# Designs tried in a protein design run: designed miniproteins, single chains, continued (4). Part 18

Each design is a single chain, and the fold is of that chain. pLDDT is the mean over its residues in the fold that is shown.

## One batch from the design tools (miniprotein)

Design m12634
Fold by ESMFold2-Fast:
Structure m12634 (fold): chain A 75 residues (1-75)
Amino acid sequence: AASARQRELVAEAERLKQKGIDAANKGDIKTAEEYRKKLEDLAREAEQQGLLMAASVARRYADEVKKAIEEAKKK
């Protein structure tokens, strides 16, 4: 029963990650930070619901957006 919701949250995390990385690559640090925060919020929500795989994916994607932001700031 948790599988459908977990899949939905993973798909949302993938969308947020792509938007965050795209924003960071364009130098839009503010927008990239907003998507990183949304991924961190999604991970926390997933953990509270016992959806540990979705939480893990969202945290990993938040870290990927963070790395993209750090690379953009070096320019």
Scores: mean pLDDT 84

Design m12635
Fold by ESMFold2-Fast:
Structure m12635 (fold): chain A 97 residues (1-97)
Amino acid sequence: KKEEAIKHLKEAEKHLGEAVRLLRDQGDPEGAIEHLERAIKHLEEAYKLSDNPELVKKAIEKAREALQAARDGNYDEAVRLATEAIKLVQKAIEELK
């Protein structure tokens, strides 16, 4: 349960990081959107597996806001929101360890 939740959180962190890289460094918003969608799915699985979902819930909210910002062409906002989601994911991983 705990180990499976951590695995999904680490996958979400990886996909959020790739979304930030694609928006900031490569100018690939379509690739970033795909990675944001994958991150959200992993966060939703972690939420179901977690006994303390509050940080994961906040990460889902920030990742969804980042996805919407990216879809709206607000790439700087999407990067900021995805970075906030990464920080929440990292805190959730530490709380589960």
Scores: mean pLDDT 87

Design m12636
Fold by ESMFold2-Fast:
Structure m12636 (fold): chain A 99 residues (1-99)
Amino acid sequence: GELERGSILASAGAGLGAIAGAVGAVAGEGTEGAELAARAAERGAEAAEELGAEKAAEAAREAAEEARRAAEAGGGVESAREAARAAGEGAARAEEARK
């Protein structure tokens, strides 16, 4: 149903964020990677909210906020790694919310 689709979209958005953060880390684009991770998680959260998947949307939004804080810290490659971790954890929480 819509709740399940919302959880899938939140998990996919945050998961894409984890990939973006990881790529940023290996490419030496720490801030850019962290910002991309935050944006991907935010888009997942918005899609989940539109479908009424509130718990999944919350997980993705928390991941986006953590990724934003990592980007703002200006830690270079470490910021991208932290954002990837936050986004990955958010994806797992959004997936758990589906059940």
Scores: mean pLDDT 81

Design m12637
Fold by ESMFold2-Fast:
Structure m12637 (fold): chain A 110 residues (1-110)
Amino acid sequence: SERLKEAEKLIDKGTEAFNKGDYDKAIEYYEKAIETAGESLVGARAQLNLGQVYYKQGDYDKAAEYYEKAAKLGNNFTKATAYSNLSKVYKKQGKNDLAEEYQKKAKELQ
């Protein structure tokens, strides 16, 4: 659909901003992509990318929130990636048992 093509273009712009270190612009583009894509696989990918921006900023609670949203909406590949990223978040928070649990969940999907 045209809506999903627009969301993909917004994801591309967000990724370009992220790679340049412009996290505020990356957040704006990914949030627009999420709103545009809704509860779709494209939306799940935008949620995953937004979580990565928050992780880079050290906002681990928001990173976890968006990775969980990506896991709920995504296919098995997106879900495995989200669980792997949740494991990294929980390690940063010192939640080592929870980090190991999510790493195992990610491996079980691949």
Scores: mean pLDDT 90

Design m12638
Fold by ESMFold2-Fast:
Structure m12638 (fold): chain A 78 residues (1-78)
Amino acid sequence: SELEEAVERFEEDIKGLLKAYESGEISLEETIKGLENGIGSLEQLKKQVDPNSEVYKRIEELIKELKEKIKELKKKME
């Protein structure tokens, strides 16, 4: 499915962003901004998906995980 492929691409992009942060290539602040932008894109994608589908559930869980990660990262700023 094109939608499933889009979600998998988002998962890989997030993984790459976190890897860049862990390697010191990007700052904590840039990482948080990247994750927030990712959530925005996922919420737009979610609006195009059947609410009863597994893909919709996967998008909701991913958004939830990203929100928790942002909260965790923000605690490290001060």
Scores: mean pLDDT 84

Design m12639
Fold by ESMFold2-Fast:
Structure m12639 (fold): chain A 95 residues (1-95)
Amino acid sequence: SMEEEIREFFEEVLEMIKNKEPIEKILEKTREFFEKVPVEDLSTAISLLFEFLAEVTELARELAKTDPEFAEYVKEAAQAIADEFLKIYKEKVAK
């Protein structure tokens, strides 16, 4: 199902973040994936994005205690992903 594909996508992105992959690479994967998501599934994608952002926020909070540089990277990656998703969402919904 599309919900399962979106969940798997966010799980993959979380692993990329844990592996400290370049934000640009994560954004490229985010764009490629969400360009394929139908407009009717965007509400599901938004719900799953909020779940993902909650998990990433908790990860950043825990990392801030021992690895503040990694915590900052995680916050920047999360913000970049949210911004890219919002951009794609606006492009799809406005048309």
Scores: mean pLDDT 87

Design m12640
Fold by ESMFold2-Fast:
Structure m12640 (fold): chain A 105 residues (1-105)
Amino acid sequence: MTPEELRERGERHYKEGLEAYKAGDYDKAIQHFEEAVRDFRAAEGPDHPRVADALELMGQAAYKGGNYDLAVAYFRLAADIYERLGDTEKAERARQFAEEVRKKK
């Protein structure tokens, strides 16, 4: 696949993840977002805004599904990528989500 085809497939997987999330199927949402992350990384490299956005949604899905350790891990990964991209505001938001979830253990 070309990088453009990978981006388009990643966007499709991302939308599928959002649909599963809205339906309350958090495990399925995480699977779709994992597919989106794979495609975005293949197209754009490991540190891309779409990868961080998908990881943040995976964190939210894990949190809603009651897997707090997994949620903290995803939020921390998203924060690290946002920080490397220079998006300090989104990095801080993701760090705050990780801390809020950590307190529920």
Scores: mean pLDDT 87

Design m12641
Fold by ESMFold2-Fast:
Parts: structure tokens; C-alpha cells; sequence
Structure m12641 (fold): chain A 73 residues (1-73)
């Protein structure tokens, strides 16, 4: 497994976890942020699999920022 494939796999797990957390959240604002984070991690995983490491890193950073905002609520 390449480093990019490993990163993509980790990001797919992060996407699934955040999507599940969004559905379980009783706070609508937290739910929306986690759903957006899930989408960003999915985009990042796709970019890493396509060999676009720069786009993958950018989308991963966007997802992490959204997750941090949800965690601070």
C-alpha cells in the first residue's frame, strides 16, 4: 500500500465517522459542521487516490477545521 493509499483509507474512515456523528448529534449546528467535514474528507480521499496530493492535503485541512469547530461547540 502506498502512503497516498493509506492516507486515503484513513480519510474514508474519518468521513464515515463524521457522517455517523452528524446523524447522532442533537445540536443542528454540530450536525451541519460534521456533515461538511465528512464531505471534505471524502474529497480528500479521492484526491489522494487520483495522485493529487496538494488537493488531498487542502481538503483534509478543510475537514479538520470543520471538525475542530464542531468540537468547540
Amino acid sequence: MSDAELEAAVLEVASAVNETSAKRSKNPKVSELLKKASEKFREAARAYREGDLEKGREKKEEGLKLTKEADEL
Scores: mean pLDDT 85

Design m12642
Fold by ESMFold2-Fast:
Structure m12642 (fold): chain A 93 residues (1-93)
Amino acid sequence: SEEEKEIERLEEQSRKAVEEARRYVEETRELAEKNPETRPLAERAEEELRRAEEALERVKKSPLEASKGLMTALASATAALEAKRLAEKIVEE
């Protein structure tokens, strides 16, 4: 029961990380449409979203990998945010 609840919470947190990464990708793509010089950062954010989505699928399929999957999803969401921040900085310079 408690292990099942923990797995559900890890999956929910992983889903939120994927949704955050998706928002960062959308924002970085929007910047790249107006500022072609930031396209490589949009591509990087998209790659990180793919990694976060793959990590979420691992969480869903294996309770034993749920914690590792969450950590990967969170790291990928952070990397997507970093790509967005770098794109914003390039546009502001």
Scores: mean pLDDT 87

Design m12643
Fold by ESMFold2-Fast:
Structure m12643 (fold): chain A 70 residues (1-70)
Amino acid sequence: DAVAQQVRERVDKGLEDWFKNHPEISEEEKEELTRAANAILDAILNKDEEKAIEEAERLGRILREIKEKK
């Protein structure tokens, strides 16, 4: 619904801008990041705030791993 759509648009825009500034990221890595973002969104939609925070922290670790790869 409206809240879910706003969150998705914010996340999509953020990811798009970030990928644009990081052309070194592979298609597989982009898919992994998108999947992690979807896990956060799913937790939010299910009103599982603790899981949403945990998934957000996991996303942060994935981003760090991608940076350390190169």
Scores: mean pLDDT 75

Design m12644
Fold by ESMFold2-Fast:
Structure m12644 (fold): chain A 63 residues (1-63)
Amino acid sequence: SMEELFAKGNELGKQARKYYEQGKLEEAIEKLEEAIKYFEQVDPVLAKVAQKELEKVKEELKK
């Protein structure tokens, strides 16, 4: 269901945030990429927001 896809995306987004706060940027990127796959199926606006966060984390990883 759309509700299950949204819940899964949110859970993955929370995992990405925890990894980011721990400085585990590669793991944060992986979880964000998975969250985006779920959000693309249910909420294209939320998917775009998550894609912007992904780009931010990728830029941080390059430093």
Scores: mean pLDDT 85

Design m12647
Fold by ESMFold2-Fast:
Structure m12647 (fold): chain A 113 residues (1-113)
Amino acid sequence: MYEELKKKYEELKKKLLELMEEIVETEEHRELVKEIEETLKEIEELIEELEKMDPELAIELLKLLITALESAIKLLEETKDSPVEVRLLTLGIIHGLLGIILGVAKIILKKLK
């Protein structure tokens, strides 16, 4: 179960990164893409740590992350041909959403320690 979900997450992450790279036209886009990638990596590390302590919570958080990535991919597909300002706002929204998920993951992990 966890391994199958992790594989699905990696496939979605690859698609997300490819879509973000396709829309990169400014340094602001590039900076946001990097921040999103770094935030995803931090969430991945916390989920791997959580899996060792509470596998059920790790699976639940991974499912939530998969749903968030599916939504982010759809949003990027819908806005890819939009003006630069709209694409920047879209990346900012995705970054903010992932930041919230990261914050929740950190709180959960601390409560289990």
Scores: mean pLDDT 83

Design m12649
Fold by ESMFold2-Fast:
Parts: C-alpha cells; sequence; structure tokens
Structure m12649 (fold): chain A 58 residues (1-58)
C-alpha cells in the first residue's frame, strides 16, 4: 500500500505528537492504526484518505 513520506511523517507528528521516525516508512494504514492505538481519536480509514488526499503518501 502507499508509504508515508517524510512530509507525511512530519504532518502526523504535528497533529498527534507521535515522533516522525515512528511512522516514516510505514504504510498509510499501519500509520493510521498506530495513531489510533496511541490514543488519538481518529478513524483509520478517514486518516488514510486524508494522507492520500494531501499527497503525504506514495
Amino acid sequence: GPIVTPLGAQFIERQSGIPAEEVLGLTAEEAARLVRERGFPVDVETLVQVLEGLGLVR
């Protein structure tokens, strides 16, 4: 699946507080699950769509 870019990792860090290095190189779905598991109230499918829509994955 699409992989989180460096810009995507920085975006996730700013929004959730999860360090960019923990999400960089994950798939969009893996990163979205991690964000949810760390207690950020987000729907996995919605976050994947946001990351793809903003061009933060490839």
Scores: mean pLDDT 86

Design m12650
Fold by ESMFold2-Fast:
Structure m12650 (fold): chain A 107 residues (1-107)
Amino acid sequence: SVVTMKGTPVGSKEQQREAVEMLREAGEDEAAEKVEALLAENRPDDAISVVVETAARTEKFELAREVITLISGSEEEARRILRSMARGYADSGREDLAALALEAAEK
C-alpha cells in the first residue's frame, strides 16, 4: 500500500484486482463493474463509496471489510471506515445496520 500526506492508503494493482474479483464471486456484478472502472481512473475513495453503498443495500458488511482492505491495502483503514459507517447508522436510528457494521469491523 501507498500512503500520501493528502491521499488515502491505496492497495497494489494486484490487491485492487482481487477486490473486484471478490465482488464478482459474491454475485455483486454491478458493484464490481463500477469499482473496476473507478480504480482504473485512480479514484479509490469513490470505489470505496460504491462498496459502502452496496454493503448498506445487501447487509454484506464482512464482504465490504475484505474488499475495502484490498482497495486501501490497509485492514486498519477498512475497520476505521466500517466503524464510521456504524456510527452514522446509529445516529440515524438504524441500530440493526450499526451492529452489523461494527461486528464486521471488530472481526
Scores: mean pLDDT 84

Design m12651
Fold by ESMFold2-Fast:
Structure m12651 (fold): chain A 66 residues (1-66)
Amino acid sequence: TTIRISGDLTAEQLTGLALRGMGFPGATARLVGENTILVSGDLSDAQVEELVAAAESIPGATAEVL
């Protein structure tokens, strides 16, 4: 499972979301391009929803499951 998080995010917000994603066992987070993070791993539906909700709590951020 791969989740793309993008938007008008600060470096601090990007880092926070990446660390949250990497907090899931076996997950990795990677900065790809301008204000975009990919979180990849064997994520459950609940873990995907949790990360999407965390991203959506930030105004101007969007999360997409690939």
Scores: mean pLDDT 79

Design m12652
Fold by ESMFold2-Fast:
Structure m12652 (fold): chain A 85 residues (1-85)
Amino acid sequence: MKVTVTVEAATREQAAAFLTRAIKLGLEYGALEDASLGGNTAVVEALFDKREDAEKFIEELRRLAEEVGATRVEVKVEESEEALK
């Protein structure tokens, strides 16, 4: 499954702090597909074979977003990619 987490913060520095920690976490899961920073918005994409790992990753990213003072967190999960491979 593909997980996309979008985090918006009050400042670019807060978004960058989230993104740096999110990239490290995604690499630890072996699941990181893409990571980008646009203004004060950070986007992380990861691919998981197991739903439980995806759910843990989402929860960890939500904690990181809260720690950096994010104003908005949006999570999108697409399960069709897991079903095809």
Scores: mean pLDDT 81

Design m12653
Fold by ESMFold2-Fast:
Structure m12653 (fold): chain A 80 residues (1-80)
Amino acid sequence: MEEALEAAEAIGAALRAAGRTEEAERTREHLLKSLETYLKNSQLLAEKGSELSEEERQSLQQVRDASKALLDRAIAEARA
């Protein structure tokens, strides 16, 4: 997850260097929100996974995995 923060900072820095300061701020906020969603759902699954129905657990896993995919894409973009 540290890599997601690094990716957000790298993308933000590139946008600011291009004079796109407002776009840099919005991109950073969007990535941080995705990270927050991933962490929240990961914690919920870890703490209450056994208390959730199979369907509820799968739904939370799907939302978590979708957030992770967005973060992984940002990390790949920052490295490219």
Scores: mean pLDDT 75

Design m12654
Fold by ESMFold2-Fast:
Structure m12654 (fold): chain A 59 residues (1-59)
Amino acid sequence: SIKDQILDEVASLGPVPDEQRQQALDKASKKLIEQGFDPQQVQQAKQQILQQHQQAQQA
């Protein structure tokens, strides 16, 4: 899925600062859109990943 591909790109970075993670998410999203994935679906997947990361940080 789109979400899994974005997660794989971010996971390949390992532990990084939040600003670097944001840059990686933007890069992965752009690559997927270039590959012909639906921009709406890519944006939704990106938002879900950001929400999950934010919740994990609060736990």
Scores: mean pLDDT 74

Design m12655
Fold by ESMFold2-Fast:
Structure m12655 (fold): chain A 73 residues (1-73)
Amino acid sequence: SEKEKAEEYLKRGITALKNGNYEEAIRDFEKALELFEKIGDEEGVRQAYGLIAEAYYHLGDFEKAKEALEKAL
């Protein structure tokens, strides 16, 4: 299902994040975000934005981290 695909991308992104592969993590989280938005999964959208913010924070892109965090509302 689309939800299972979104959750798979989220899991891949989390693994990349833990390994310090922040740009890869962001790409995976953005793919998860697109799928969660398509199916109307508001919890998944918030979770994906929160993780995107964390990855940008680790990259030192604080403006993009802030923008993503605001979208996690």
Scores: mean pLDDT 89

Design m12656
Fold by ESMFold2-Fast:
Structure m12656 (fold): chain A 64 residues (1-64)
Amino acid sequence: DEKERMAEEVERRAVRAILEGNTEPAELLTRAKRTGDKEAARKAALMLGFSEEEAELAAEAITG
């Protein structure tokens, strides 16, 4: 599923960002998973360099 693949890639880049000293995308993803906040997931993906379309697909998979 393309949505699941986008979600996995966003999560991988968020972990990489932590190693580089940027925890904000990972914190937004944690919030999105906890609360179902699609905007938090979308914002995290955009911060990690994904397109608007990719961010929307990832947000749908991340929030359920």
Scores: mean pLDDT 83

Design m12657
Fold by ESMFold2-Fast:
Structure m12657 (fold): chain A 78 residues (1-78)
Amino acid sequence: DAEKQAVLQQQKELADSPENKMEELRELMAKQVYVFLSSLGLEEEGKKFAEKILAAKTLEELREIEKEILEFLKKYKE
C-alpha cells in the first residue's frame, strides 16, 4: 500500500508538468514493472506490460494498464 501511494503521489506531482515528464514517468513505470515481474519469474509478462505502458498516451490509459497488472497478479497469486 505505501509503495502504491508513493507512485500515486508522484503522478499527482506530474499533473502540471510538460509532456516530457509524462514520458519519463512511462519509462520509469515500465522499468519498475519489468523488474518486479522478473523478480517473480514472469519476465515475458513484464516485457508485455512494459510495452503497453510505453504505448500509453494518457494517465487514464496508464491507470487501465495498472489495473490489468493488478488483476493478473491476483490470478497468478491465486
Scores: mean pLDDT 73

Design m12658
Fold by ESMFold2-Fast:
Structure m12658 (fold): chain A 56 residues (1-56)
Amino acid sequence: MSAKEILEEVKELVDKGEGEEAYKLLESHGVDGLTVMGLIVAGDEEGALALIEKAL
């Protein structure tokens, strides 16, 4: 799964109110889920994508 695909799935889960599932998805890929979700909520999708790419 690419970093962009992970980001798109996480955004979809957050939009559905499934923040716990979004967190689990990020953690399953070795990504700091708390930091990435904070960036997504703040509207910093570019920063979130960069952190996911760095972890992969």
Scores: mean pLDDT 81

Design m12659
Fold by ESMFold2-Fast:
Structure m12659 (fold): chain A 99 residues (1-99)
Amino acid sequence: SDDEKARELLYEGLVYLRQGKYDEAIKKFEEAVKIAKNPLLKAEAYLMLGRAYLQKGEVDKAIEAFKKAIEYAKKSSDPVLAKFLIRQAEKLLEEAKKL
């Protein structure tokens, strides 16, 4: 499915992120965001995209990605996972706004 492919792209992006390959990580997370259909998976992909932008020093892009993560998490039918993701995104958004 599109969501299975998006999850694979998300994991590939995380591998690049751990290696400090931020541009490669960003490309994988952007692809994951594009093909993901599940709102929670899309929110997770936006959260990781924001983290990659923040590591690269692209603060404004990170802020927009974290806002999108919150937006899509709120569209999820899973209240427990959505709440954890929103909390993480809000924390990172607050930290990014201080830069």
Scores: mean pLDDT 89

Design m12660
Fold by ESMFold2-Fast:
Structure m12660 (fold): chain A 60 residues (1-60)
Amino acid sequence: SSLLEEAEEAEKKGDYKTALLLYELYLGIQLIKEAVGLSTISEEERKRIEEKIEELRKKL
């Protein structure tokens, strides 16, 4: 399973701490991919995940 899929499953279970950690790790990987010139997620998808991280922080 992808890291993003695991983050979504943790969120569905109400495990916001684990979901937050997994979403942040996923974004970190995307930033590394971008830095080395590899294909990465869309800007729209990145913003969606960043917004989700912000909302999860508010729940903790």
Scores: mean pLDDT 82

Design m12661
Fold by ESMFold2-Fast:
Structure m12661 (fold): chain A 73 residues (1-73)
Amino acid sequence: MSSAVFAAAVDKEKTVREVAKEELGLENPEDYVFYLYDPEKKTFHEVDLDMTVGEALEKYGLSDKAVLVAVPK
């Protein structure tokens, strides 16, 4: 069985941790590795829990269509 993958539309003003708890329903975000996936560029970039989604999008030059992906450790 492949690792479970969770994806949510990103709110640029929220931290990755807040999106993981509020949008993905993850009780312990620290048990997951988080990526922003840009479907236009077809790229994944690992992101820190304490970074805002907007900051991560700017850092990696991602489109506003990027989704937050959580993969269990």
Scores: mean pLDDT 74

Design m12662
Fold by ESMFold2-Fast:
Structure m12662 (fold): chain A 57 residues (1-57)
Amino acid sequence: MKANEEALKIIKEAEEEAKKTKDSKKRQELVKRAVAEALRIIGDAIQEEIEKERAAR
């Protein structure tokens, strides 16, 4: 699913950015924001898939 790919991309980009940052607080915030965004994207995609399946009947 496209949402899973987008979520993984956000997490990987945040992880790479965190590796460049020596500030532990910035690293933690980057990862937390990326995980929250990824979860939101996946949740929205699941909801949309459920609605699409019901509409296709």
Scores: mean pLDDT 76

Design m12663
Fold by ESMFold2-Fast:
Structure m12663 (fold): chain A 71 residues (1-71)
Amino acid sequence: MLEVEITIAFTYMVLSLAKKFIEQGDKEAAREEIERARELREKAKELGASEEEVKELEERIKELEEELEKA
């Protein structure tokens, strides 16, 4: 339980960092953090994150990918 919660929290932290890199114009760093978030989302799923939590992470990752493409 605790490990899944920590993984989800860390994923959100990584997504926040990706957003900051997009805002700064560092597309390479943003892309690397988005890939990191995808890996962490899969790990959270393996650790037993709920379908709702996993879907929320997927939606946030997709939003940032779209933001990066438009930047």
Scores: mean pLDDT 83

Design m12664
Fold by ESMFold2-Fast:
Structure m12664 (fold): chain A 69 residues (1-69)
Amino acid sequence: SQDEAARLAREAARLYEEAKEALKQGDSKKAIELAQEAKKLAEEAGRLGGFDVSDFLAEADKLIAEAKA
C-alpha cells in the first residue's frame, strides 16, 4: 500500500492547495470542504504509509479556523 499512501498524500496536498486558493478568493465554504477532505486523505495516507501527518493536519485545521472567522 506504499503506492496508495503516496497517491493519497499527493491528493491531500492538491486539495489543501485548492482550499488555500478558495479561501484567498473568499469562498470560505469551499475552503472548509476542501481542507476537511484533505485532512481525511492525509490521515489515511499516514495510516497506510506509516508516517506522521500531524503538521499537515495542524495547517489544515488553521485554514479551517481562518475560513470560519
Scores: mean pLDDT 88

Design m12665
Fold by ESMFold2-Fast:
Structure m12665 (fold): chain A 57 residues (1-57)
Amino acid sequence: SAAFERAVEEAVRNAKLAVSEGFDPEEVLRAVAEALRRAGFSEEQVERALRRIREAL
């Protein structure tokens, strides 16, 4: 969905910024997962998003 794609693109940008500022990548991914769950995305969507973010880091 367009909403999911925008959320993933924003999460990639935010994750890259956080890691560049010295945050632990795994802590960043945990925070992203929680935010996506709160936004109402499914566990399958969350796992897909985390995979894409890891590949982009």
Scores: mean pLDDT 87

Design m12666
Fold by ESMFold2-Fast:
Structure m12666 (fold): chain A 65 residues (1-65)
Amino acid sequence: SAEEFKEKADEIAEKILNGEISPQEGIDEGIRLAQEALKEGHPEAAMYILEKVQEAATEVMLKKE
């Protein structure tokens, strides 16, 4: 379960970096995924999700600005 959440987080981050989804869409998806991870009892996975999605979104936003 924790591994699946981390894998999905990596997929969201990759989509942000590839431009497949907007940074805002990726952040929204990441927040929802992190909430599910918390409900399942995986706070470490939730933290990983938020960090990875934030890093990817920030990188794309700063590159364009």
Scores: mean pLDDT 82

Design m12667
Fold by ESMFold2-Fast:
Structure m12667 (fold): chain A 77 residues (1-77)
Amino acid sequence: DEKKLKEAEEAILEALRRNPGGMTRGDLIHYVLSKLDVSRSTVSRAIDRLVKEGRLVRRAGVDPLTGEPVEVLRLAP
């Protein structure tokens, strides 16, 4: 649903404006799901679309609890 995808995109951008250091994909998905009645797949697709549009940048990071590689997302400069 394009409407839900756009709502998820707006929530993602708002979250990252409040967290300019970036958020993990998991934290970002959790945040959007706490605010909107959308699926995890819709939020993942919204993130991917915003990256494709050049509005978000992906960075490699590390989970401080597990030491595992994680995807970190930030607003494009």
Scores: mean pLDDT 82

Design m12668
Fold by ESMFold2-Fast:
Structure m12668 (fold): chain A 99 residues (1-99)
Amino acid sequence: DVARARELLEEGKRYFEEGKYEEAIKAYEEALALLPEDHPLRGEALANLGEVYLKLGKYDEALEAFERATEIYIAAGDYKGALEPGYNAGLLRIQRWLS
């Protein structure tokens, strides 16, 4: 299941690079369904999902995904992994306060 989740993460990244955002979302959601709730790979899937939501202008969904990714990375002790999703969540929070 974890190996299949990794394959889906790579497939999702490829779709994202091709601008196929709906296919990327589906691949990342399928990866999340295969991973235990506390698995570190969920952080990567959620961070990537947040990036797709940003491209689609779905800012609330992007914020939620980045916040959840950050929490998973911090809980796993992966502070480096938390940096980019945490930064993106912070920017979205600031933008929300300005709106």
Scores: mean pLDDT 87

